# Ledger of designs, part 8: designed miniproteins, single chains, continued (2)

Each design is a single chain, and the fold is of that chain. pLDDT is the mean over its residues in the fold that is shown.

## One batch from the design tools (miniprotein)

Design m4249
Fold by ESMFold2-Fast:
Structure m4249 (fold): chain A 75 residues (1-75)
Amino acid sequence: HMEEIEKKRKEIENLRKKAEEYDKLAGTYWTQYNKLKADPNASEEDIKNFQDMADKYRKLSEEYRKKAEELEKEI
């Protein structure tokens, strides 16, 4: 019983750490997107690429947070 709960708690911690890693990546790409968007010499393709990466990692961060929340409900 307690052993299973501790295992799930460690898994939740790992999922939350993954979510924070993806959130940090999303923030980095979002910062680059904003810099390129303000640059008149930047290509629309490059701007779009960094926007897509920011969105991708933001969604991954949300996904891993939801996985952690779901698992937390089991303990």
Scores: mean pLDDT 85

Design m4250
Fold by ESMFold2-Fast:
Structure m4250 (fold): chain A 64 residues (1-64)
Amino acid sequence: SLLEEIRSRLTPAQRKVLDYMLEHQEVGTTIKELAEALGISQATASRRTREVLELLKEAGEELE
């Protein structure tokens, strides 16, 4: 439920990053794959991943 609520609050681009991370959580080099999957630069993928992680912390506190 918490995960679904977080996903619904994200933009389509951010949701894609989150979903990809969750599906490939066993992979440590996710940034390269995220960049390729989303058609963006590695710098953008890294920055967006950081944004998603920050949002997860905020949403986790708010959604409780």
Scores: mean pLDDT 70

Design m4251
Fold by ESMFold2-Fast:
Structure m4251 (fold): chain A 108 residues (1-108)
Amino acid sequence: SKEEREKVKEETIEKLKELEKKYKLNEKAKLVVEALKYVIQGKYAEAQRLFREAMGVRPAEFLEILADEEKLKELMKKAGLSEEVIKEIFEILKEHKEKLKNIPPAPL
């Protein structure tokens, strides 16, 4: 249901907030995590603006970077996120995708 999807999004955003509290992130890294929170909410315009501000990502490259785990990892590393933090972020994102796929209409 829509309510179940919103609950999953809220849980994912809370996990990203806890990650920000746990790790001392620089300014660029904070903007990248904030942009990911907007991606989770489906607010792609806001996410794109933050990726452009933090890392100079062009609008045309934004969706390509989000669709490619290796490109996203490279961008996170360039923003100053450690390998440990990047791994934790991808675990959060993987769990988010898996939970959403288990809510109809996308059962995989």
Scores: mean pLDDT 83

Design m4252
Fold by ESMFold2-Fast:
Structure m4252 (fold): chain A 100 residues (1-100)
Amino acid sequence: SEEKFERRYELLMEAIELALEKAKSEKAKELFEVVGKIAEMQKEKLLNGDTEDSEEEKELAERAEKLYEEAKEDVEKAANAALAATLPKAEAAYKELLEK
């Protein structure tokens, strides 16, 4: 359902925002900003029924890969902290939506 999709997208964006806040280096912060943009573009594609990645999405993915390589330790630490905070909330929210 649209409600389940919107809630999952909201939780994904919350996780990305938390990772961005936990990131210490400029490169790690830029990576999470790029990941957020990719997620927004993927949401638009899903809503429009598109399946092909745009050149912009490919360029952003390449940029994210390079940033990850350059700031791997900070990115992993920030991502792990964000996941630890969001996974229990995501599970609870999904259960609530199923039981409506």
Scores: mean pLDDT 76

Design m4253
Fold by ESMFold2-Fast:
Structure m4253 (fold): chain A 78 residues (1-78)
Amino acid sequence: AVTEVEVTDPAVLKEIEERVKELVPELEERMEANRDDREKAYEVMREALKRVYEILKEAAKENPSLKVGELVLPEMPP
């Protein structure tokens, strides 16, 4: 599998995808703005990852058959 999360409920998958999609442009902009500040760029990534993780946890509460993998912190920003 290419993803760490396996979702059988298409409604749950759509919600997760929509939330992640909304985070992408802001994340990209903030990463670009902090390109020379590795620590701040890393914090931006970590905050986004925690947001995604919370969304997955909420979905899992409502759908116990949903399997959520461990979200690993992103590699150090360049």
Scores: mean pLDDT 65

Design m4254
Fold by ESMFold2-Fast:
Structure m4254 (fold): chain A 58 residues (1-58)
Amino acid sequence: LSPEEREEATRVFDELAASLSPDEQRAIDDLRRRLVDDPEYHESALRLIEEARRERAR
């Protein structure tokens, strides 16, 4: 992920985490770490960013 894409993914995860329990927030934090190293998770992160952009275009 580019720095901008990583920042956007973090923003999306923070917004999702705001409605979750503390245990679920920890799971999301683990996913963020995996996004750095795992190509599959990079694709998932890009998908989430695209969905968030669509949502904000309301």
Scores: mean pLDDT 66

Design m4255
Fold by ESMFold2-Fast:
Structure m4255 (fold): chain A 100 residues (1-100)
Amino acid sequence: SIEEVIEEIEKITKETIKQIENDKSLSEEEKKQLVEGVEYISKKVIELIKEGKFDEAEEYVKTYGKKLIDIAKSKNKENAAKIIEEWVKKVLELIEKAKK
């Protein structure tokens, strides 16, 4: 169901935020930037899913997820980049399930 997809997105987003917050290689400012980015993308994707706009949700995650990954990579934070890449992948898989 759409409800179960939203709950799973919220769950994996919380897990991703915890992984970023526990990354000792990140400064407090870098943690805040990446956490706020993940939270904002998650919120927008959930809003789009609730509206039945699955293709727009997919495009949003791809576009803004890539921007967040590029920010982490630009700071040589490869572990944070990998954490966000896995989160983007899982969210995209959940959006695909919501379309069915």
Scores: mean pLDDT 89

Design m4256
Fold by ESMFold2-Fast:
Structure m4256 (fold): chain A 70 residues (1-70)
Amino acid sequence: PSQEEIDAETEVALAEIFLAVAKISNTPLSDEEIKRLEELKKRLTELAEQGFPDAKRVAEDIEKLIEENK
């Protein structure tokens, strides 16, 4: 695979890990964590437009988590 494909897959995997860690936290998300999730959602949406379907799924999961913590 190309470096771009590796980088994209790595970004998706890291976002999934971050999302999983955020979900197991038993405290409300901080403003900084919400901002980071919004930034990840934006990046994953861009990757989904480039043809990475897993990025779309993770972006949708992030959006749901943000909504649950409003």
Scores: mean pLDDT 77

Design m4257
Fold by ESMFold2-Fast:
Structure m4257 (fold): chain A 73 residues (1-73)
Amino acid sequence: SEEIKKKIKELSEKYGVGEKRVRKAYENSSDGLEGAEKLLKEFYEKLPEMKEAARKEGIDEEVFLKEYEEYLK
């Protein structure tokens, strides 16, 4: 599991996401770490646009992120 821990840390640093969130993406991905990285990359690329849209609608950032986490499952 050392390889998994190292990769989770690398993905956490690369995408600016907490290690626990990376671990959840890993747990919810059929393709393991590779699938987790794909989900994190898609999240990272769309996040600025989605946060701006949520802000314009008066949606709190934490509420928006919680809803997006459901999409990642």
Scores: mean pLDDT 73

Design m4258
Fold by ESMFold2-Fast:
Parts: C-alpha cells; sequence; structure tokens
Structure m4258 (fold): chain A 75 residues (1-75)
C-alpha cells in the first residue's frame, strides 16, 4: 500500500521507535480493513503534511477505531 509505505518512511525519518511504528501501521491496516479508508487516509495525510505530530496521529487513530467500535456496538 502506497499509504502504508509513505507512513512508514516518514515515521522512520522522524526517529519514531520501531515498536510504535509497528503499532501505528497496524492501526492504519485495521482501519483500512474496516472500510474507514477516507477517514484514515485524511489522518495519515495530515501527519505526512506536518499538520499532526506522531503523538497526535496515535491519538486520532485510536479515536477513529474507538468510535467505529462504539458505532458497531450500537447498531
Amino acid sequence: SALISALSERLSQEGVPAATQSRLVSDVREALSLGLTEEVTEIVNDYLLGRLTSGALDTELGVLLGLNDIKRALG
């Protein structure tokens, strides 16, 4: 995936620890598998454009996946 490759390259360039990179990439893959393609692409692009820190990226991905879990539980 071009999105995953771009994300991994930027995380490595910024010196993000390997364990954190693996988790963030895993979260993006999960969001894509759940059909949250538009939402996760926007979040990752904001990080790649320098609008989000790696910490903010982690938070936004967690919120996206958490909101999807709540939505699925409610209907």
Scores: mean pLDDT 85

Design m4259
Fold by ESMFold2-Fast:
Structure m4259 (fold): chain A 87 residues (1-87)
Amino acid sequence: SMEELAREVSKLPVPKAVGRILRLLAEGRVDEARLVSKEMLKSSDKESQKNMLLNATSQETIDLLSEGLLKQGMDKKEVDELVKKAK
């Protein structure tokens, strides 16, 4: 199920988890990518959240994670700075 996938991926090391989100987006599995992103961000400390965005290599993954960080209450200025570093 989508919930099982989200729980499984959220337990991976940050670079691998971000890579799975990228793969889901590349496969057009946007709803699953959003659910995985949401679960990872909820269970992560601020430093891990920043590291997720810094490991994002596609614009779609960057957009998804930055939206999630803003919803978790991270400052827009801080998110914008991380996006610039993520490319």
Scores: mean pLDDT 77

Design m4260
Fold by ESMFold2-Fast:
Structure m4260 (fold): chain A 62 residues (1-62)
Amino acid sequence: GAEEILEIGRKVAEETGVDPGDAATAVVLIKTKGEEAAFAAAEKTYGEELAKKVVEKGLELL
């Protein structure tokens, strides 16, 4: 649920250094649109290297 997504997003943000709201959005995108959509969104803001780390950590914690 929403609480699980927020907790996962917080952990992703803590480990990657991205904004917690952006991390939570990436987790929502993984669940609703898939990992490629989450990567594309994160890459525009953080670049390829950080976007990859955000998606990989989000998938690990889901």
Scores: mean pLDDT 83

Design m4261
Fold by ESMFold2-Fast:
Structure m4261 (fold): chain A 70 residues (1-70)
Amino acid sequence: MEKHKEKLIEFLKSHPHPLYQKALEAVEKGDLDKAFDYLFEYHLEQAKKNMTDEEIERLKKNLEKLRKNY
């Protein structure tokens, strides 16, 4: 459990964004549902800015993997 949490924390730290920071705080508090909610919002905002369909699919796959590993 800690191993998966540490990897998620590293991922969140490598992407400095307010929603990622909130997700990081939620993970540290053990609220994984809230953390994934913030990550979902972040990815939707990222997609709306300037992303290719392939990049969006890759990010969604990474999010799904992180969620399933918990």
Scores: mean pLDDT 70

Design m4262
Fold by ESMFold2-Fast:
Order: structure tokens, then C-alpha cells, then sequence
Structure m4262 (fold): chain A 78 residues (1-78)
């Protein structure tokens, strides 16, 4: 379970590092980890996979939108 989340975050970070700054990649990874802590690992994996797909398309606007929505989900869950 946690190993699957860790792998998904790692794959996401690798994909994002091609299109985002290191600080933005770190923020995305922390957001996904926080989401998994609040809503469970499946929620974190789902968002990490969506970010990886958007990054592979080079869709920076969609990446930033997904991170923002995930952050809002974390805030609402607290």
C-alpha cells in the first residue's frame, strides 16, 4: 500500500522535473503525500497518476490546476 504510493510519487516527481522547477516538484510531492495522509493512499495515488499523465503531455497549466485542486482537498479534509 505505502510502497505503491511511494512509487507513484517518485514516477510523478520524475515526470514533473522535466517541466516544473525543483521547488514546484517538491510542492506537488508534499501535496500528494498530505492528500494520502488525510484521505488515504488511493487518493494520493490517483492524483499522482493524473499529474504524471499531464506532465507527459507537457500540460503545465493542467499540472498546476491538479496540484491546486489537491491542495484544496487537503484543506477541506482537515
Amino acid sequence: MMDELSLAIREMADALSGILSPDEVREAALTVASLANELGPEAGIEVAERLTEAARRGDVEEVRRIVREARERVEKAK
Scores: mean pLDDT 84

Design m4263
Fold by ESMFold2-Fast:
Structure m4263 (fold): chain A 85 residues (1-85)
Amino acid sequence: GMPEVGESVRVESEKGTFGGVVAGVEGNLVTIAVGPGEGATEVPKVGEEVIIESEKGTFRGVVVGLEEYDGGKKGLLTVEILGPV
């Protein structure tokens, strides 16, 4: 199944690893509020591929929307789920 609103997730990208919480789910679009990444200067950008690890499973996605906060260290990512890993 898809991640659920309020669920804690781990977002892995080329930028680094980010802890986050699912803020919204609409079809195959998942919105995740991410905190500062370990080893990262900034959050993933639109067009970047990410792996979302949740209690419900691990999913591959691409960032299709982004709102940046705190100088790019935090953000609200909208990820299009491409499928399970």
Scores: mean pLDDT 83

Design m4264
Fold by ESMFold2-Fast:
Structure m4264 (fold): chain A 92 residues (1-92)
Amino acid sequence: MDIVAAALLKSGEVVTLASNYETEDEFIDAAVDAVLKLIKEGKLKSVTIGYGGTEEQAKAIFERFVAKLEAAGVKIESVRHDANTTTITFKA
């Protein structure tokens, strides 16, 4: 799957959350778990999902990722969808 999720931390460090998964479900579950851990640790500033596929496929993955975060009780401040990336910021 030509998709990667990366986190920008409050320290300014960028870390890869999920990449190199063959299935969408494995990618989303790994990315959600990593985001929840970083939120619990108070380290997370934003998450960006980058994709090499179609915009339609990316939008579907993005919508599932956001829905899983919201179902887990995550407070989302903003979502920005661009052609090749989606960036999510979190409310403190």
Scores: mean pLDDT 79

Design m4265
Fold by ESMFold2-Fast:
Structure m4265 (fold): chain A 115 residues (1-115)
Amino acid sequence: MKKVLILGDNEAAKAVKELLEKKGYEVEIVSTSEEFEEKFDEYDVIIIVGGESKLDDIDMVELAKNMAEAAGKEIKIKDGEIEEPVVFELDGKEVLILPGDVEKAVKATEEFLKK
């Protein structure tokens, strides 16, 4: 069974977690950089949910951009927000970057799960 780690603290992150759990995945949401770094190696799939973050210590957009750049990918950012989902591999893990909009994040996750 694949384990999914979600970095986010907004409604989109919670909606994505509920969808994945309904599909039989083990899912954990973390909302701090410390927990994210500690747990990163334990999970097969990493999801970063963008948008306006309530996380005081994490610029979610910058983190997503830096991770994508490390994998040779670009993230489309408009008005400081992640506009489109991006999927890439980093250190043998599948990474999914999602927009902070609940409907867009859920739809992107459903499309990811179909393939």
Scores: mean pLDDT 76

Design m4266
Fold by ESMFold2-Fast:
Structure m4266 (fold): chain A 97 residues (1-97)
Amino acid sequence: SMEKQKKLLEAEIHLGLARISLAVGMPELAIEQAKKAIELAPENKEIQKEAEEIIALARLMQQALDQGLVSEQELYQWSMSLSEEELRARLQELLAA
C-alpha cells in the first residue's frame, strides 16, 4: 500500500539519521532513531537487523561513557575517524580491559 511504502521510506530515513548520530558520537540519539525505524517498519527484517546492529554499537558507546572509560570529546573524535567496525572493536577491547 501507499501508506506502507511511506512508512518504509520514513524508517530508512531514521536508519540514516541513526548512522549519522553514531558517526558524530551521539549514542543516545542513535538508539532513539534506530528504535523509531523499527516502529515504522516492524515487519521488515532487514531494517530490524540494521537497527539492532546500530543499537548494539550505540549501547557499547554509552557503556564506555557511563563507566568513564572515554570522554564525550574522545568518543566524538573516534566516531568521526573510525569505521563502525573499527569503533566497535576499540570499544569492545576497552570494555574488556
Scores: mean pLDDT 89

Design m4267
Fold by ESMFold2-Fast:
Structure m4267 (fold): chain A 89 residues (1-89)
Amino acid sequence: SLRDKLIAKGKAAIEAAKKVSEELYKKAEEAYKLALQGIESGDPELLSEAYSKAVEGAVMGRREGDEETFSKMNALATAVLEAGLAVLR
């Protein structure tokens, strides 16, 4: 399911970010929390915020030179976008 995919991508992003910095870890957790709340409530605004936070985390990961976190935060952003499109249908 889209929810299961999002949970998998979110957990992977959090684990990668946690190894880099506390700021990245908090950003990944925030994106994941907002994404789950958005899916559970059917709230496209929460999913939009989650997408924004995931993209911010990807950019932060690249600036810190961590390609793994960049890749995994981008995967989370894509999963959030897919969930947002499903909620709007």
Scores: mean pLDDT 86

Design m4268
Fold by ESMFold2-Fast:
Structure m4268 (fold): chain A 58 residues (1-58)
Amino acid sequence: SADDKRARRIRALQIAIANLQAEIDRLADLSDAETQRRIEQYKAQIAKLQAEIDKLTK
């Protein structure tokens, strides 16, 4: 059903966000400018994925 497809998409987005958060957590132990730039890129990606979930959940 459409609900099943939506639920599967939301789950995939949640997994992607969790993986990006885990990468941020791993990089948080490093205190260099390059690492901070990478963390900001991951945060931007998480924000886009969160916006997609918001559209799917209204």
Scores: mean pLDDT 86

Design m4269
Fold by ESMFold2-Fast:
Structure m4269 (fold): chain A 72 residues (1-72)
Amino acid sequence: SASEQLKQQLVQLTKEILEIMNSSDVPSAEQQARLNALLSQLQSLVKQALANMSPEEVAEMEKELQKVIEES
């Protein structure tokens, strides 16, 4: 479903952001530009998820994202 695809995209994007943040104590200009681009994509996807998902689906998504953050 569209909501499941959005959830998977949010999880994957969050993992990529965390990978860049964990790669260096001081990000390079290139890493910072990449991080800013990924954060903009994350904000867009979150807005799409909130507009298109039920409160129950949003709660499940938040739980999955929290787990990804805690495991990273």
Scores: mean pLDDT 78

Design m4270
Fold by ESMFold2-Fast:
Structure m4270 (fold): chain A 70 residues (1-70)
Amino acid sequence: SAEELMEKLRALEKEVQEMIRRGAPTSEIDAKLLEMARVAVELDKIDPQLGKEAAERINEMAIERHKADL
């Protein structure tokens, strides 16, 4: 369901934020962002608006991770 996918997405987002804060390896952060992207694709099939919002949030986190490399 969309609710279960949203809960999974929130859990993954918290994990990614924690990884970024503690300076986890880029490869580990990228792997979790990919996991979130897969959930966002599933969510988009049920609710395209929620899928779009999830994709935008994943992009924001990817930008934050990229800025840390600069």
Scores: mean pLDDT 80

Design m4271
Fold by ESMFold2-Fast:
Structure m4271 (fold): chain A 80 residues (1-80)
Amino acid sequence: MLGPALTPAQVEAALRPHMSPEVVDKAVQAVEDALRQNAEAGTPTDALSPEQIVLAISFAMSDEETRAVSRALYAHLGKD
């Protein structure tokens, strides 16, 4: 079972202990927007890789918030 793809609900669960509710909401929205874009491109999915999540959120929040979210996601996956 390789491939740590995360749903919007799993992203929320991963970030909630480490981030403010405002940052969590922005991250979840960015993931949902990326999933919609994938569906429009003909590749519908319910989850994104951590790298795809970090890229998506980088357009929705500050560089500082993006770095903090990235660390929290990788910590959740057992990667520092």
Scores: mean pLDDT 77

Design m4272
Fold by ESMFold2-Fast:
Structure m4272 (fold): chain A 109 residues (1-109)
Amino acid sequence: MEQQLIAQARQAADDAKQAASQGDADKTLEQVQRLVDLADQMVATGSAAAVEQVADILRDTAAALDQAAQNALANVSPLQAAKFHGAAALARLAYDRAAREAARKRAAA
């Protein structure tokens, strides 16, 4: 179960980055929401190590989306940039939840 959730989270992150590279902010947000939902499932059910892996995926995804937002601003697309920043913020909030829970699970082990 954990490995399947991690694989799905990686796929959602890759799909979000791919959509962002194509300038599809709505599809990017959809995939980030899927990634967040998968991460929240891992936070609830996973081991500390599995939650740490999902936290890393969320952090890397947020960084990639911040870069996509900067690229959109450079291309004079402020609404698209705002959507990418919003998606990055969702990933960062999920990262904070996952990182906190991973630390708690580590301390309890």
Scores: mean pLDDT 87

Design m4273
Fold by ESMFold2-Fast:
Structure m4273 (fold): chain A 81 residues (1-81)
Amino acid sequence: SELQELGRELRKLVEELEELKEKAEEEGNTSKVQYADETLKQVRELEDKALRAITLGDIETAKRYVEEAIRLVKEAIEKLK
């Protein structure tokens, strides 16, 4: 389903952000690490909201939360490069 495809895209992007965070940690760039941590925290909150929407049968709302999480991760990846 489209929601499953979005979930897979989000997972791949989160892995990429986590790799960039690890690189920032190795470089001692505390501001990039903090930005990545805050983004990952927001993503977890959006995933929780999406899961709740799924349990209520509101797939369109769940999709919107996952799409917002994807947007946030993409922005963070760009800023950490």
Scores: mean pLDDT 90

Design m4274
Fold by ESMFold2-Fast:
Structure m4274 (fold): chain A 73 residues (1-73)
Amino acid sequence: SPEEALVRAILAGDREAAVEAAKQLPEWFRKPVLEAIENPDFEKAKALYEKARDSPDPEVQRRAKLVYAASLP
């Protein structure tokens, strides 16, 4: 899946592969994830991820997890 490809690319440190995987994400995930890859803000992404854990919306949780992963140092 594009999400699995994105996580694999991030763990491998492959920025080009991460960008290509992110472009294949649904529109509401794509822009936040691409922005996180381009201009990572780890502390902000971590805070948003922790807040999203309390959300009952699985899409909000999934988006926050991908942004957090893309922002890892």
Scores: mean pLDDT 80

Design m4275
Fold by ESMFold2-Fast:
Structure m4275 (fold): chain A 74 residues (1-74)
Amino acid sequence: SDEEKIKKALQEELGWDEKDAEAFIEYLKKLGYTNKEILEKIEKEGVADLIKDVNIEINKTMSKEELEEKEKKF
């Protein structure tokens, strides 16, 4: 349920496919986020701000290889 809401938000705001949104959610979980935390951030701050923050932190602490699947492919 929560994951479906996140998928829809990503699809509608960013134009992503459902599988792209699902992969991104799984990636965020690897970074230590929970579905509830992700959904709350989207509802409070919006999808674009979440993506911006996540990309900045990822680029600082780890390679963008994890995001490569979505960064260009979708």
Scores: mean pLDDT 69

Design m4276
Fold by ESMFold2-Fast:
Structure m4276 (fold): chain A 95 residues (1-95)
Amino acid sequence: SAAKEAEIQREVDRILDEEAARVDVDAIVARFRARMEAQGGPEATEAILSKLDDRQIRHVAIAALLAEEAARGVVTETQRRLAEVANKVEGLELG
């Protein structure tokens, strides 16, 4: 339902806001932008990021960093909290 989807998104946003308060978010955003520019160029990067507000950019940058850390075998409490929220999504029957 739309209400459950909105609740899940609010929980994800809360987890990412809490992470942003504990890290150098400006440095994380700068690294995220630099990586996007290295892969797709500055014009393509601006075309994507111009559709997002500052909070959304912080959330995407943090999520990207956490995904890279997980790929290297680094598991944080924030990653576990996000995984717990994902497991609550209705309609994901992975048998």
Scores: mean pLDDT 79

Design m4277
Fold by ESMFold2-Fast:
Structure m4277 (fold): chain A 72 residues (1-72)
Amino acid sequence: KQEQLDLEVELALHLIRAAVAEIEYRRTGSPEALKEAADHYERAASLARQLGDVETAEDFEKKAEEYRKEAE
């Protein structure tokens, strides 16, 4: 399943980037880092839905929304 593997790889990459942005936010307090983390969680949520993991997608969507609100 090339398509499923591609989605899983994209999901993993966005989660890694979100984690890096979260670490940057903890180090610097930069709201831009939180916005970056929110963007990556939002993309990860979309990919999780495409993979059929609705519960995980909802968790990522909630985290992205919380980070966007915090960054304002």
Scores: mean pLDDT 85

Design m4278
Fold by ESMFold2-Fast:
Structure m4278 (fold): chain A 80 residues (1-80)
Amino acid sequence: MLSEEEALEIIKKKLEELLKTVPKEEIPEKVRELLEEYAKHLLSEEEIEEIVERVREALTVLPKEKIPEATVDILKIVLS
């Protein structure tokens, strides 16, 4: 299984790649998919939902390019 640090790095990299092709409206759903694929063993369903909601909020105040970093920061808070 991936460590916490490895999962965070993979999710960030995958989000940075997805931002090139995915519209802003689909980003929260893509974050959910990445969390379920790479971090399901680290997070409960409730924690995944919390992270996805916080990413939706971040998208209202941050440019799209800042979302991968913001998602990692949210993940670190939830995993603490």
Scores: mean pLDDT 82

Design m4279
Fold by ESMFold2-Fast:
Structure m4279 (fold): chain A 89 residues (1-89)
Amino acid sequence: DPEALLKQALEYTIKRIKEAINSDKSLEEIKKMVIPPLIRVINMLKAQGKTEEAEKLESILEKIKNAKNREDVISYLQEARKLLEETLK
C-alpha cells in the first residue's frame, strides 16, 4: 500500500529529524542523518501526486544542504518537521 508506506516514511523522517535536533552531532553528521530520508519522502510525495508538499520540502532540503552552521540547519529541520507533521494529518 503506497499510502501506508508514505505514512511510515513520514513518521520515520520526523523521528530522525527530532533525533538530529536533540543531538550534539556536528553539522556534517546531522546532514548525513537527515538528507537521505528527506530525499526518500520527496520522491514518494511526487510519486503520489503530492507535488505542492514535495516542492515545499525540496526547497527546505536545498536550504539544509547549503547550511553552513549548525544553528541554520536546526532551524530548517524544524521547518521540515512542521511540514511533515502537517502532511501526516
Scores: mean pLDDT 89

Design m4280
Fold by ESMFold2-Fast:
Structure m4280 (fold): chain A 94 residues (1-94)
Amino acid sequence: SMENIEKARELIRELMDRIRAGELSPEEVIELLREIYEIILSNLPEEKKEEFRKQAEEDLEKLREAAEVSDEAFLTVALAMLGDAQVEIDKLEK
């Protein structure tokens, strides 16, 4: 729904700010990204849902791996994933 898309945009903005402020653990960031991905997934056509779900799982795994390397690696990957999520949301609004 359009209301859910707006919520996802707000969550992305808030998450970026809170990540940069060091307010969130890796687990909290992963949970919030998963929520954003669920909102995107719910607005996709059925034919695209499985491809998106698979990509999201792969990206979340990369984020978990980055958390084990360093805080800087985690931040870099997390911010890149949030940027990608913004692009996907923009496509849904057309």
Scores: mean pLDDT 82

Design m4281
Fold by ESMFold2-Fast:
Structure m4281 (fold): chain A 100 residues (1-100)
Amino acid sequence: SMQDAEQLALLAAIAAGIAEELYQQTGDPRFKELAERLRELLERITELIKAGKEPSRELIEEVIEALEELLRLAKEANAPQHVIRSLESLLRQARAIAEK
């Protein structure tokens, strides 16, 4: 649905912000690369929404993969528990969209 598309865009935007903050705190370039990837995914989703189109399953799966990688790296970096919980929540929501 278009509502799910808008929610997916919001999840990607929030995750990109978290990745950028983790990059600034750690200096780990993998967080910068993930922030850039999530922003690119956000742009692709936003362009589809503007065209009245829903994201493909492949695009939804690309967002999920980026969220899984971000969560893995955040855990590796010993990010605060509230950051880990936020990422787990974003990933759960993205997976729920993919199951429709």
Scores: mean pLDDT 91

Design m4282
Fold by ESMFold2-Fast:
Formats: sequence, structure tokens, C-alpha cells
Structure m4282 (fold): chain A 67 residues (1-67)
Amino acid sequence: LTPEQEREVELALLEIRGAVALIHSKASPEDLKKARELFDKAVQAAEAGNWEEARRLLDEGIEVADK
């Protein structure tokens, strides 16, 4: 894969992980909203090339969704 294709795959995997966390979540509506906002920020960080921040935000969102 080219570096460009590799980044696209990483972004897709990030989006999939966020979606799976939301689908399987039993969290309150408030926590689901918070998790969704964190996943949106993770995608934005990844698109900006800030992969370390994107992974941190993804992990935080998963933790909130897993309440």
C-alpha cells in the first residue's frame, strides 16, 4: 500500500471501531452523545494528520460508550 492508501485504511478502521462501540453500547443517551462527539473529534484529528490525538479520542469515546 502507498502511504496515502495506508492512511485511508487507518481512518476506515478508526470509523469502524467507533461504530461498533456505539452499536454494542448500553450507555445512557447522554453518554452515547458524548461518545459520538469524541468519535467525530477523533475522525477530524485523523484527517488533520494528528493520529496520536485521534487514537486518544477514539479510546476515550470507547470508554464512555462502554459505561
Scores: mean pLDDT 81

Design m4283
Fold by ESMFold2-Fast:
Structure m4283 (fold): chain A 64 residues (1-64)
Amino acid sequence: SEKIARILELVKKGSEKDLMEAIEIVRQLDPAEQEALKKAVESVEDPKTQGRARAILGSVGIVL
């Protein structure tokens, strides 16, 4: 999904503005896109990027 790729790009960049934009995109995901995002986050090998992604998911009520 283009949305999932954009979220991961923003999380990798890690600025406050990038993370806020990522959160807004996550809030707009349908259930299928949300499941795709969970799998994509589980596949992130960089611990710092994965930690940020998990924090963003947690902020919108999504648990891995």
Scores: mean pLDDT 83

